# Designed miniproteins, single chains, part 58

Each design is a single chain, and the fold is of that chain. pLDDT is the mean over its residues in the fold that is shown.

## One batch from the design tools (miniprotein)

Design m1988
Fold by ESMFold2-Fast:
Structure m1988 (fold): chain A 87 residues (1-87)
Amino acid sequence: GESIKTIKEMIESLELAKREMEEGNITGAIGHALRAIGIALQGLMDGVIDEDVAKTVLEGVKAILQGDFEKAEEYIEKLREKLEELE
């Protein structure tokens, strides 16, 4: 479904942003973070995801850009749990 695709794309973008940030590529990290935010905003506008999913993406982006990779992984895992709930 649309929700499954949207959540998968947000997870992928957050994982890429985290990886780039861990490797010191701040510009690449920002690019992937902005993609995750854009997907979340569009998903909210289309009614494909709820506000809690969008907030989780924003908190994940914040954690990544602050270099808090443990916290970032917790938010990414929360999105994976939501993906599993949708089957």
Scores: mean pLDDT 88

Design m1989
Fold by ESMFold2-Fast:
Structure m1989 (fold): chain A 69 residues (1-69)
Amino acid sequence: GTAEDYALKILEKVGIEKALELSKEIPEGPGAGLKLLEALEKASGITVPEDVREETAILINALITKLEK
């Protein structure tokens, strides 16, 4: 699957409200996007393959940021 496929699967399974709650629990700083992805992987039971991991983290962070507006 693509990074977009994994981002959508994870957010659909976790739900947007819970994803927003998890994002607020992540400390600000380097690697925050990947830490959020790790928390979402644990909550969803879905593991993102290494080859699309960084791109999936970027996409999820962009979607969460848009919803916080």
Scores: mean pLDDT 80

Design m1990
Fold by ESMFold2-Fast:
Structure m1990 (fold): chain A 94 residues (1-94)
Amino acid sequence: MRQRFTFPTREEAEQFAEGLRRYAKLEGRAVRIELEGNTVVVEGRFTEIFENAKYIEGGTTLGADGSIASWPRRIYGEEGVVVELPEAAAEAAP
């Protein structure tokens, strides 16, 4: 699955990508995360990304194609918030 998250600024896109990379590294998951301007492209098995999360805020809904229709707002690891998604970036692409 591949999803695209477009942020209002490059800074926000970089922060989101870094959070996902840190989380994926802690999980030992092979997730492809690419930055293109202010757009973050994520490809991987999203259910596995959340497998070892300590706490997920906002919940997650899957689309008919197995993509994430609703991304969790925050994912908490042992050190606190690992991933935070701004509301403006919650629109997933196919």
Scores: mean pLDDT 57

Design m1991
Fold by ESMFold2-Fast:
Structure m1991 (fold): chain A 92 residues (1-92)
Amino acid sequence: MEFSELEAAVIELYEETGGRLTPAQIRERLGVSAATLERQGLIIGQSPGVYALSPELAIYEIEETILWSEEEREKRRQEIREKAARYLARNA
């Protein structure tokens, strides 16, 4: 599956936070502003100071994982983790 390293890092952070992204967490963990990610269409404002994954990114992940075997889901999870790690290593 083709996620950019930044997209994978955003998904990983979203999962770590239980579905609630704050500007402070985004800046501390990813080194970018929440406004930058929102402009790139990766996140959307859910409430003041809280962001969620964009509908396009969230729907793509949900729809494909529902149709996949457990082995395929685990492989996708691993690919996301690897891409997120590469983003963090490059932008640390």
Scores: mean pLDDT 72

Design m1992
Fold by ESMFold2-Fast:
Structure m1992 (fold): chain A 77 residues (1-77)
Amino acid sequence: MEKLAQQMRDEGEQVMKLAGEEGALEATRAVAGAMAGDKSVGPQGVAAAEGIAKASSPETAKRILKIIEEAKKKAEA
């Protein structure tokens, strides 16, 4: 399980590098949507978003983390 979480973070960083900030935000919204539809995606989605945020500017990272936090809150409701 630790290896999968690290792989998700690495893939998230790659999304930012290949698609830029616009693609990173779009990928984060897709992950948030998947978390809302399937609770099993939650931990992997968070790890991927953390990877994207780590490779992003501080402002984009804050937006990414806010999107994921809102998705977690909706999934718990």
Scores: mean pLDDT 74

Design m1993
Fold by ESMFold2-Fast:
Structure m1993 (fold): chain A 61 residues (1-61)
Amino acid sequence: MSIRVTERMRIVNEIMRLYMELPADRRPEAEAIMRDALKANDYQGGLERLRALLARVRKEA
């Protein structure tokens, strides 16, 4: 699958939305995930990790 600029932007926007949905006390964990994804240029992996974090937070709430 070829990742075009538009597709990459959609993934990044979804990552940012998930980050904003997290409680403030869990945002440092999300920020670490985002920084790792940016360093590795692995936006899809970052998205999956953020989804897992948000799902876990919601189950614990």
Scores: mean pLDDT 76

Design m1994
Fold by ESMFold2-Fast:
Formats: sequence, structure tokens, C-alpha cells
Structure m1994 (fold): chain A 99 residues (1-99)
Amino acid sequence: AAGVEAAKEAAEKGKEAKKAGESGDKEKAIEKMDEASRALGRGSSALSRDGLSSEAGKYMSEGVKGIAEGYRKANPEGAKVAEEVGRKLRKIGDEIEAE
């Protein structure tokens, strides 16, 4: 239960970070990204001990996506790193798919 609650909080805060980033409120986006990241940490620790449910996994995924989208608008320097990592992951995925 604790892991699911933390995962849900991460998803909600991630969505708030994305909205703040989209509106140009960089400070609010950073604040919500930090809150989502902390919730992800709590959720990960709880779920690692007690087991991962599909519902908790979905909320954790939504939290990560929200943070990434907020980060792209709030932190241009960090966005470069995120884009480079994303590009490398896509290339690796494509190479695995091709084999």
C-alpha cells in the first residue's frame, strides 16, 4: 500500500511539473520535479521490499515521464543530457529490433 501511494504521488507531481513547464513557470516545474523524484524514491524503496504491482508500476512510469517532460522545459542544460541518453536508448532499441 505504501509503495502504491508514493507511486501515485509521483505520477501526480510529474503531471504538475509538465504543466508548469508548458506554462513557462520554470521554478514551479523544478519544485514539482523534485517532489515527484522524492516520491519515486520512496515508492521504489517500498516496492523493492514488498513486491511490485502493475498499478504501482504504471504510476511510477507516469511519474518518470512527467519529470522528463518538466525537465526539458525547466532545465535546458539537463535537457541536453536527457536528449542524448534518449537518442542512445532509441538507437540500441532499433539495433536489437533489427537483429
Scores: mean pLDDT 69

Design m1995
Fold by ESMFold2-Fast:
Structure m1995 (fold): chain A 80 residues (1-80)
Amino acid sequence: SLSDLLKEIDKLLSTLTPEQQQVFLRGLRRALDTLVNTGDLEKAIEEVRRTGEELLKLGADPELVERLVKLQIEMLKLLS
């Protein structure tokens, strides 16, 4: 469910540094704004993937980033 996805995202987000959390939340907001305003799921997914790359550059764990990207994509699909 969407609620379960959000709970898992929140738990993973708590393991990120404050700087990484800010980048993640900003990117998630952009992806959601894109989906709500345009209905373009592919464009929203592209925003999620770009944010993942930014997190990797900030030293976030690659496996953690891959999980966050996957959960966000599933969430966007449920909202579309």
Scores: mean pLDDT 88

Design m1996
Fold by ESMFold2-Fast:
Structure m1996 (fold): chain A 78 residues (1-78)
Amino acid sequence: MDPQQLEAEASLALGRAAFAIGDYETAARQFEEAARLGTGQLRADALRLLGEALRRLGREEEARRAEEEARRIEAELA
């Protein structure tokens, strides 16, 4: 596996753990890192989870942008 994808997967896992305990700021930061490092479906998944964390923080405009980017990536993979 690409070392960057492995690091993205680790950031995604850390983000999910933070989200599960209600630490949405840490979750958003980790999902952002996962989206930055990841490609394809992993990046799309990270962006969707980033959107959810941003919504929990009341950052609706940023959440919408993350969700739109995730949809764009998934459309390119289809």
Scores: mean pLDDT 86

Design m1997
Fold by ESMFold2-Fast:
Order: C-alpha cells, then structure tokens, then sequence
Structure m1997 (fold): chain A 61 residues (1-61)
C-alpha cells in the first residue's frame, strides 16, 4: 500500500539523518519496532503518524 511505501521513505530519511553510531542504532531499533507493530496489526495510519513525529524530532536536532 502507499502508506507502507511512505513509512519506508520516512525510515530512509531517518537513516540519512543519523550522524553517530548511537543514532544509527536507535533508528535500526525504531525500524524493528515499526515492523513488529505492522505485523501485530496496528493501524497503518497510527504507525505512519508515529514515524513522522520522530522524524520531525530528529530534524530539530
């Protein structure tokens, strides 16, 4: 679906913004959490909103 593609794009942008090994590891764990939420049937719009929120926080750094 388009929402899944959008989530993937957000994750790609987050990976590009990671400046340190610690930040890279955090993004990797965040990606894994989102995949598990999708597998467990969490609403796709909620997952996307959560991903956008964290991307916005990273951009403010």
Amino acid sequence: SREREEIDRVLEEMRALAKTPEEEQWVKRFEERLRKALEEGTDLGVILAFAHMHLTIMKRR
Scores: mean pLDDT 81

Design m1998
Fold by ESMFold2-Fast:
Structure m1998 (fold): chain A 85 residues (1-85)
Amino acid sequence: SMEEELERKIKRLEEKMKEAGWKPDGKYEFTEEEWREKLKEIAETEDEALNQELMEKIKNSSKESLKKAYRVLFEFMYEEKAAEA
């Protein structure tokens, strides 16, 4: 089902975030440049159109916004997949 596909994709993104040492409720010790690199990694999905939208959001984000971008990116992907179900 689409719900199961979304759950799998969300879990994959969470794994990548954890590998980077990022947690939704954790502290973050990255520079602005490192934040952009981490976000670009998780923005790399099988959907090219989605990837381009996510890349533009990352490029337009300030350092403080980048800290929230993991959550925003995560929620964006979840909601977009649900909307396209």
Scores: mean pLDDT 57

Design m1999
Fold by ESMFold2-Fast:
Structure m1999 (fold): chain A 101 residues (1-101)
Amino acid sequence: KKYLVSGSIVAPKDVEEVEVEVKANGKIYQGFVLKNGEIVGVIGEDGKALARNVKKGDVITVQAVLESDSLKDGDKATFTVIDKATGEEIGSAEGELKQIA
């Protein structure tokens, strides 16, 4: 089964490069990182993507389609946004899974 999930954070500070991680019990079928509504990265099979030139107040959005036979509607995926230079988490969000196939 395939599930759509999304989540957003507002960047609390300027960061040169962030790593976005999706944590879920499913395969990444398709995933994107958006900055202020524009696609800036593609989420790989490892659940990770990079985004550069993040400014304080930027909205970082994750949109992903997960494939799993064990997940259900209303299950949650967690997204973390990490300053790649330091490994510090600058934000996290949860999204609810919505079955689409």
Scores: mean pLDDT 83

Design m2000
Fold by ESMFold2-Fast:
Structure m2000 (fold): chain A 61 residues (1-61)
Amino acid sequence: MKVEIKRIKDGDYEIVILTADSKEALDAEVERLKAEGYEIVNEVTFEKDGKWYRGLLLKKK
């Protein structure tokens, strides 16, 4: 399933905004980021009009 990703990097931190048609697609992308060595510092998830959005604050370990 396709996930849209917007990234902004600042030092050791990265802000990522994910958009997908399902929560499962967002969960899969978060697991991929964890596998790459990112720590999920903060996470906000919401659904609107059948689309799922997740804002993440990431830190590389």
Scores: mean pLDDT 79

Design m2001
Fold by ESMFold2-Fast:
Structure m2001 (fold): chain A 56 residues (1-56)
Amino acid sequence: MKAIAKKDFVGTGPSTISFKKGEELEVLKEFSDGMVLAKNKEGKVGLIGKDMLEYL
């Protein structure tokens, strides 16, 4: 499932990812607490807030 980043984000932790506003991300899994497991353009996978994404 594809989504567009609504803002820039810089992840510094081992379980997070970095992306820029307008970057296309792949959503792998959605959690009921508002978190999603997503993959960025670099192929990195991490947890981010669903509120950071616009689903396509």
Scores: mean pLDDT 78

Design m2002
Fold by ESMFold2-Fast:
Structure m2002 (fold): chain A 112 residues (1-112)
Amino acid sequence: MSEAEQLKARVEALRDRVLAQSKNPDVRATMQDIADRLIAILDEAETLPEEHRQQVLELVAEFIEFLEKVNEKILELEAEGDYLGVEVNVSLARMGATSFEREVRNIKREGE
């Protein structure tokens, strides 16, 4: 199995875990959107030169690890009834996704 396929499986596992564990519609919608965006980036990575592709795959792996930690924090806050804390962490995930996509675009530009 390719590294990109392994990362896709990890993204899908994270999505499925969020859908199983969180009942908050904003959390569920945000994590599904981010998962779809990550899968699209992994598909596009196959069009890049090998060195740039490897950089993108490493960035995706790091971002997945960040999202896994954010999801763990969201679950703790949901269990405590801290809805404001949940919304703050959802916003952090969205901002992280925007920054991550900017870094991916910079790698793609250098690969041209």
Scores: mean pLDDT 84

Design m2003
Fold by ESMFold2-Fast:
Structure m2003 (fold): chain A 88 residues (1-88)
Amino acid sequence: SRKEQKEKEEAREKIQTAKDEVKQGVLDTSRRLGEPKERVEEILKRIEEVEKEALKVLDEKGPQAGIDEFARGMVKVMSDYSREVNEK
């Protein structure tokens, strides 16, 4: 239905916007901490992988499930990033 397609479109836009904001935060933090370019690229790749999985879940299980999967994946990526930076 039109409503279902619109809800999926809105969820995709929310995921994309949140992803871009997280990527910018990682870039700003990594620049401030002097992180190597290769390390920054690896973290950005993990963020892109979370977006891919969230969009897959969105298509298979609906908009809310996709948003929830994106949030879950981002919490893990940011937690791992924070730990790895603090162990440096």
Scores: mean pLDDT 83

Design m2004
Fold by ESMFold2-Fast:
Structure m2004 (fold): chain A 66 residues (1-66)
Amino acid sequence: SGTVVASERLIEILRRAGAKLNLRPGDEVELTTEGDELRFRVGDDEAVVPMDRLTAAALSLPGDPG
């Protein structure tokens, strides 16, 4: 488990992955790994996303904004 700061890019990836979280840039998001899934928690909101789905969502974006 760990904590990350939400970036606009992370918010877009999570939205594409179908995670229903009300995130704003700068929010602290708690991450927990559960086998092949990631659990995201912010305040009272929580979403679990399969790693493969998250990876597919990230890859659906143009390569890292250069």
Scores: mean pLDDT 77

Design m2005
Fold by ESMFold2-Fast:
Structure m2005 (fold): chain A 56 residues (1-56)
Amino acid sequence: MKKEVVLDYTGSDSLDVARGVGVELKLMVDENAKKAKILKMEKKGDKTILTIELTF
């Protein structure tokens, strides 16, 4: 299953911040998934949108 997560952060560092902060881990816990993987990062205005794939 693919989900989008919106971060109030812009720039090329946003993917590294998401990896470091554990956005993937939080999403895994919230959705009861076994694994999370970031597939895509998009800048939209003042926000960064991450597309994350969850494995159950």
Scores: mean pLDDT 67

Design m2006
Fold by ESMFold2-Fast:
Structure m2006 (fold): chain A 74 residues (1-74)
Amino acid sequence: MPTPEEVKERLEAAKEELVREMEERGVSPAIIQQVTDLLEREMEELIKNNIALSDEEIEKMKENLLALAEQMQA
Protein backbone atom coordinates (compact mmCIF):
# COMPACT_ATOMS: atom_id res chain seq x y z
CA MET A 1 0.00 0.00 0.00
CA PRO A 2 1.27 3.52 -0.73
CA THR A 3 2.38 5.65 2.24
CA PRO A 4 0.66 9.00 3.04
CA GLU A 5 3.80 10.80 1.77
CA GLU A 6 3.66 8.87 -1.53
CA VAL A 7 -0.07 9.69 -1.80
CA LYS A 8 0.70 13.40 -1.31
CA GLU A 9 3.40 13.27 -4.03
CA ARG A 10 1.02 11.47 -6.43
CA LEU A 11 -1.80 13.94 -5.70
CA GLU A 12 0.55 16.88 -6.37
CA ALA A 13 1.61 15.26 -9.68
CA ALA A 14 -2.07 14.67 -10.57
CA LYS A 15 -2.79 18.34 -9.81
CA GLU A 16 -0.03 19.45 -12.21
CA GLU A 17 -1.34 17.09 -14.92
CA LEU A 18 -4.91 18.30 -14.32
CA VAL A 19 -3.89 21.97 -14.68
CA ARG A 20 -1.98 21.25 -17.92
CA GLU A 21 -4.89 19.24 -19.35
CA MET A 22 -7.37 22.03 -18.52
CA GLU A 23 -5.06 24.68 -20.05
CA GLU A 24 -4.65 22.57 -23.23
CA ARG A 25 -8.47 22.33 -23.49
CA GLY A 26 -8.83 26.12 -23.17
CA VAL A 27 -10.52 26.07 -19.76
CA SER A 28 -10.74 29.55 -18.23
CA PRO A 29 -8.27 30.48 -15.43
CA ALA A 30 -11.21 31.02 -13.03
CA ILE A 31 -12.48 27.45 -13.54
CA ILE A 32 -8.92 26.04 -13.28
CA GLN A 33 -8.57 27.84 -9.93
CA GLN A 34 -11.90 26.47 -8.62
CA VAL A 35 -11.04 22.89 -9.65
CA THR A 36 -7.51 23.07 -8.19
CA ASP A 37 -8.94 24.54 -4.95
CA LEU A 38 -11.26 21.51 -4.68
CA LEU A 39 -8.33 19.13 -5.23
CA GLU A 40 -6.18 20.96 -2.63
CA ARG A 41 -8.99 20.68 -0.03
CA GLU A 42 -9.31 16.95 -0.73
CA MET A 43 -5.51 16.52 -0.50
CA GLU A 44 -5.44 18.33 2.87
CA GLU A 45 -8.21 16.08 4.25
CA LEU A 46 -6.49 12.88 3.03
CA ILE A 47 -3.10 13.94 4.46
CA LYS A 48 -4.65 15.04 7.80
CA ASN A 49 -6.35 11.66 8.24
CA ASN A 50 -3.37 9.61 6.91
CA ILE A 51 -5.56 8.07 4.20
CA ALA A 52 -3.59 6.15 1.56
CA LEU A 53 -5.21 6.23 -1.89
CA SER A 54 -4.43 3.75 -4.68
CA ASP A 55 -3.14 4.97 -8.06
CA GLU A 56 -6.56 4.03 -9.50
CA GLU A 57 -8.39 6.19 -6.92
CA ILE A 58 -6.06 9.16 -7.66
CA GLU A 59 -6.63 8.79 -11.42
CA LYS A 60 -10.41 8.57 -10.88
CA MET A 61 -10.29 11.77 -8.79
CA LYS A 62 -8.38 13.52 -11.60
CA GLU A 63 -10.91 12.27 -14.21
CA ASN A 64 -13.86 13.47 -12.10
CA LEU A 65 -12.29 16.93 -11.67
CA LEU A 66 -11.58 17.18 -15.43
CA ALA A 67 -15.23 16.27 -16.14
CA LEU A 68 -16.34 18.93 -13.64
CA ALA A 69 -14.15 21.56 -15.35
CA GLU A 70 -15.62 20.65 -18.77
CA GLN A 71 -19.18 20.93 -17.38
CA MET A 72 -18.40 24.35 -15.86
CA GLN A 73 -16.85 25.52 -19.16
CA ALA A 74 -19.80 24.27 -21.25
Scores: mean pLDDT 77

Design m2007
Fold by ESMFold2-Fast:
Structure m2007 (fold): chain A 61 residues (1-61)
Amino acid sequence: GELREELLRVYEENKDSLIKYYQENRGLSEEEARARIEEMLAEVLAGDEVVQKVAIYDLKL
């Protein structure tokens, strides 16, 4: 649906910032940060519309 499309767009726009955040704040490699982020995205995509909407807000803030 539209929420999934917006989530994927917002995620793609913020992907580099998320990778950097995990590298700097958790000492992960770029590969490890990417894997963690992809796992998180998969969990959100498997969730309901409320979970997806909350994730969009969190990624924008």
Scores: mean pLDDT 75

Design m2008
Fold by ESMFold2-Fast:
Parts: structure tokens; sequence; C-alpha cells
Structure m2008 (fold): chain A 59 residues (1-59)
């Protein structure tokens, strides 16, 4: 299980940075869900190899 925290000035920028991190880790997402929280958006993704990734996007 991989946990990432991404801080950005906009949601679009945060998503871009998150995608860059996933690419660096060699993770290809096959399933995912997004949850809106008071602290930002939390993305839970499952990689092609079954790796679970939790990404906290903070704006």
Amino acid sequence: EIKLEIEAESLGEAIEKANEKLKELGIVPVDGSAEETPEGVVYTLTGEDGTKVIIKLKV
C-alpha cells in the first residue's frame, strides 16, 4: 500500500502532480474512486498489479 500527499494551488495542478508520481512509481491505475473531504480530495487507486494507492490532494 502506497500513500501520497500532493499539495497544489488548484485541483488540476494537484491531479497533474499525482499522475507524475504514479508514473515515477510505475503504477498503471485500473480502478479508482475519489472522495471529497474538508481537507481536499482523496483518490484511492488500484494498480494493474493489485497495488493500492491512496493520494491526498490538498489545495
Scores: mean pLDDT 76

Design m2009
Fold by ESMFold2-Fast:
Structure m2009 (fold): chain A 119 residues (1-119)
Amino acid sequence: GVLVVERDPSLSAEARAIFDRIVALLEDMLNRDYTKEELDRYLAEIEQLVAELTALGVDFAVGIGWRETEDGKYRVVAGFVGVGSAVPAAVDRFTRIMRELAERGELTRGRYFAGHVAP
């Protein structure tokens, strides 16, 4: 699988800690087979972490892509995280990777989380 990690070097210590937790989850999820229940638990944990970034007023984009396996499981094949000023670069790179995986039949579904600080 592929992982895209784009960070804003000016992140606060609190935002950096949440970012590092999201990266660790995506790294753990990649290239492993999950039941629907296990995949849903990881997605819920990511959703909770991005809510914490929202509370800190930090822009983010987090996504994950998977394919169904022949034994009825889900293999995570792509993940991305971008935070702060790095969000556009992360979204661009991930969009290209997801397109390429879909064209090769290696991707069936994905989940995307994005948030922006209100002015």
Scores: mean pLDDT 78

Design m2010
Fold by ESMFold2-Fast:
Structure m2010 (fold): chain A 71 residues (1-71)
Amino acid sequence: AVAEGKKLIEKGKELIEEGERLVKEGRELLANAKEGDRKTINRGIALVLRGIGLIFEGELLIEKGKKLIAE
């Protein structure tokens, strides 16, 4: 139980770190995109959305892990 909860928290933290990295990369691409550069804009948006998804998944795993440790 406690060991399983700790593993979920660790995995959740890794997903949040990866997601934050992708959001940062996507935002940097969007900030540096030239007006009308659809390819760069679409890439930046895709990275931000993917990163947000990983952050949410990571937060859910941390919550689940905390519940397992509390029981």
Scores: mean pLDDT 85

Design m2011
Fold by ESMFold2-Fast:
Structure m2011 (fold): chain A 85 residues (1-85)
Amino acid sequence: SLDELRERLVEAIRNRDIETAEELIREIARLLNYSDDETKALINLVREFIENPSEELARLLAGALAPRDPELRAEILARLLEILA
């Protein structure tokens, strides 16, 4: 499910597993009907977050992963911000 993919993505990011995070982003983007260009931008964004995590990148990632669900977006953002601490 999309929710399971998001959970697995947060874990891959926490473990700094760029290859797994990239594969999960491709699958999530497919389910969200993102274009190839949007998918590539999201892959670059997650790689940048893993290498140099910041609040700004966490907000951008959460927005892209839950574009139509503000409650889920806030939950994802909170989990990504925990990685910064």
Scores: mean pLDDT 88

Design m2012
Fold by ESMFold2-Fast:
Structure m2012 (fold): chain A 68 residues (1-68)
Amino acid sequence: MEPVVLSEESRQILVDSLAETQAAHPDASPEELLKETKKVFLEKAKAAGMPEEEIQAALAHIDASIAA
């Protein structure tokens, strides 16, 4: 079984996106936080030139973590 590995850059963008979303929407529902975090992460990741494979892996990781 192969664990999902995120690059340091992907992890940093994910953490930054989550922190930004949480600060902007502290009282948001879990669904709204998930939606906004994914949007912010996607925009930041694209702007940073992250490979689509890493973007998809990070989004899948977010979905799996929040859905659990």
Scores: mean pLDDT 73

Design m2013
Fold by ESMFold2-Fast:
Structure m2013 (fold): chain A 75 residues (1-75)
Amino acid sequence: MEARRRRAEQLLREAAQYTNLAAQAFLADEKKGLSYLYLSVGLRLRAQGVLAGPEEAERLNAQAEEYFEKGRALL
């Protein structure tokens, strides 16, 4: 339980960092801002997956990967 909680907290901290980067980037480069926002969403979905049951975790991780791909494509 503790290890899963710590992992989810770490992913949520990374997501918050990308949300802050997105806010700063949008003022100069909308494409870069969107990239950071998609990466933030992906990290939040992975955090939910860490705490979910196996079937739900698989779906959440798949959605997270889609957002990571969208973010990377804009970089």
Scores: mean pLDDT 83

Design m2014
Fold by ESMFold2-Fast:
Structure m2014 (fold): chain A 117 residues (1-117)
Amino acid sequence: MKEFTATLTLTVRGEGSVRALFEVIIKNAKKVEVTVTASGGGSAAVELQKLDNGDYLVRAALVAEVRPDEKERTFTLIVRVKAEDGEVKEARLLDISASPGAEVVQAELRLTEPKEL
């Protein structure tokens, strides 16, 4: 079984709401398990779907409220993936949106190398 982590980091300023969505596609896996954690005061959601071609789709969303109490605030969405066999086919940031008054000044999606468990 292999484990890897996808981490989305958002730096935001202003006042309002921000939302970010990313996906990871895993090919040739027999089983996939996903857990999600948010830090910096955001809320996280994750869904796992098996596609018709046998690949697994992981979609993760971060939703956060930002207040103008700091120059910039950082939110992190951490998705831990455990896969029986399999490899990452692609990982991409799908969407970042901010309400009027909020600004995303930096967004970064990083994947760790898979580790054997």
Scores: mean pLDDT 80

Design m2015
Fold by ESMFold2-Fast:
Structure m2015 (fold): chain A 100 residues (1-100)
Amino acid sequence: SIEEIVKELIEKLREAKKRLLSLGTPTAEYLADLLETAIKALEKLVKEKDYKEAKEFVEGLLEQLERILEELKNDPSTPKELIEIVEELVEEIKKLKEKL
């Protein structure tokens, strides 16, 4: 179901947030806050059964994270582990989005 896919996505966002917070960098903390905002938005949409809005939100989140990933890759000061966390999350979201 759409609900189960969105719940799986929320768990992936929580896991990525935990990994980002473990890095202890300002950029990772900023991204963790971004993911927390996305988690709260998706939890609300699932509770309200707004599955159309949830799909559109996932699309927008993916586009935003892909832009962030490009910016991180273009900054030579970005830690490799930060890039890996964001790349893995983008791949997981793309895979789940195909099921929506």
Scores: mean pLDDT 88

Design m2016
Fold by ESMFold2-Fast:
Structure m2016 (fold): chain A 65 residues (1-65)
Amino acid sequence: DESTRKRFILTLKHFDIELPEEYIEKLFEEGIYETIVLENEEELKKLKDDPEKVYEKLIELKKKY
C-alpha cells in the first residue's frame, strides 16, 4: 500500500531519519511499518546519523514481534 509506505517514510523524516530507498523496500518486505518506529522512537533517534544502524535496529526489533 503506497499510503502506508508514505506514512512510514514521513514518520522516519519526522524523527530526522532518512534511509535509502533500498532499505525502505527491504523493511517493508519484512513487515516493518510506522508502529515499530513510533514504539521505539528514542532508540532510533540516537542512531539517526547512521542509516545502516537504523536499518539493523529495525530488523532486530521486528524479531520481537
Scores: mean pLDDT 79

Design m2017
Fold by ESMFold2-Fast:
Structure m2017 (fold): chain A 97 residues (1-97)
Amino acid sequence: MKEEELKKLEEEIKRLSDELSELYRRIGDTLGGGSVPSEEELRRLRELLRRILELLKRRLKLKKEMGAPPEELKRLEQQIASVEHRIRWLEAQLRRL
């Protein structure tokens, strides 16, 4: 039961991560062309990162309940911290627009 929930959660994270990667490529192309990303693109990026963050937090909670090793939990916590940092950076950029 919990393993099936974890599998579905990981599949959702992968789907959103793929969408995020596509958006990052589009933003990278815009920047490489000497243009600034639109407010809409930055807001979309923030929305995707926030959704990923919620799923990562749910995965961490489920992994803790399943008795995952401390090293695995530490890696997941670092991944969450990385996403939170990216969201804070984007929110700072959006405040400048």
Scores: mean pLDDT 82

Design m2018
Fold by ESMFold2-Fast:
Structure m2018 (fold): chain A 114 residues (1-114)
Amino acid sequence: MTTIPLKPGGDAHLETLRRILEAVLAGEEAVVTGSEENGGNTLASLAVLLRSATTEAGSQGPDAAELEEMRERGAELAKAGTSVRDLVEEAARFAGVEEVTDELLRAVLDLLAR
């Protein structure tokens, strides 16, 4: 089983998001590891990217309460060593996305390549 270490920010954080999305797209049995803070930031970043890939209308960022819920949930998932699939599906739930499709994952990867 592949382990993907979560990063605090910058280019390393964006590269980790790409690795997570690529692992889910490839159907890899990968798990995440890292601090609660890195978990929270990773879930929030994935949710924002998924929203951006699905909707041009209503691109208001999450409010402070929603961001806090994302961070708390991401922290729990990182501490538990969750699968990349479960992490992305939880981010999709916060993004209002009913189904994580290969097309959606490719759209998010395309955003990260810019």
Scores: mean pLDDT 80

Design m2019
Fold by ESMFold2-Fast:
Structure m2019 (fold): chain A 60 residues (1-60)
Amino acid sequence: LVGKKVRAVEDYEAKNENELSIKKGEEGVIEEIVNEDYVKVRLKDGREGLVPVKYLELVK
């Protein structure tokens, strides 16, 4: 999964400084799998942070 492109399926608002706020339809790349619930994502604009896996889908 690291290096794979992902897209937000829903808006997500960061709950702490380590998390990333994303809008539905935003695309990024998985940089790190932190645990079963969270991945570190980098968006196209250079912002990065933790996002819950359930808010993301893999881009084909």
Scores: mean pLDDT 81

Design m2020
Fold by ESMFold2-Fast:
Structure m2020 (fold): chain A 77 residues (1-77)
Amino acid sequence: MLTKEEILELARETLDALVREAVKRGMSLEQVRAGADQVLQAAIDIAKRSGVEITPEDLEELRKLADEAVERYEKLR
């Protein structure tokens, strides 16, 4: 089963992949925001399945990672 640290790392890697793919496909900001929110939800679901407790601080970190991915894409167009 994945640890909390591995789940956060997986979320970061998945968000990076989302931004790269979004640039290639010319996705809208709304599509990237939705994708980032889906990655956040997937990380929470994986944690629940793995018996890992997500604290309020962990949720804030996941939200910041998602927000940073959207901001990064916005700067790339």
Scores: mean pLDDT 83

Design m2021
Fold by ESMFold2-Fast:
Structure m2021 (fold): chain A 81 residues (1-81)
Amino acid sequence: SKAEVLEETTRRVLGLVEDPELRARIEELARRALAGGLTPEAVEAFFKGVAHLVGSTGDDEVTAEVARILREALERLRELY
């Protein structure tokens, strides 16, 4: 399901992030996307928000890995339409 893809994506991203404040913000983005019914707008806001938050850390390796995870998740979600 779309919810399962979002939950797994969130779990994978959180596995790469140790900062508790950043983790909490990422979890809040996931909650908002789920509460919004996983509309294309809500999903786009989640992906853009996560990419922005992780990119703001300045850790290029983590940013690149998160970008890969988000791309894979977006492809899976597009197949579930």
Scores: mean pLDDT 83

Design m2022
Fold by ESMFold2-Fast:
Structure m2022 (fold): chain A 99 residues (1-99)
Amino acid sequence: SQVEEEIEQKLKELEEALKNQDYDKANELKLQIDELIGQIESNDEKAKYLIKLGDVYAKNGAYLDAEEVYERALSIPNLSEELRQEAEQGREKAKQGLQ
């Protein structure tokens, strides 16, 4: 969908902002990504994009933001087992990165 394409584009922009330590732009992009994810009707698709968002944060050392986003994915009801496991693994790795 157009919404999903826009999320993918903004995730790439977020990764660039984080690499450049442009936290103002990263925060703006997160708000835009959150709004777009909120438009997704499917719980599994919402979780998929939240996990991708968490992965971008974790890859760039933003472990507190990654943990928060993975916890948001895990709060979604009736997730597939695969998505739940992926979000749980991401959250645990992010917690380890904070130590």
Scores: mean pLDDT 89

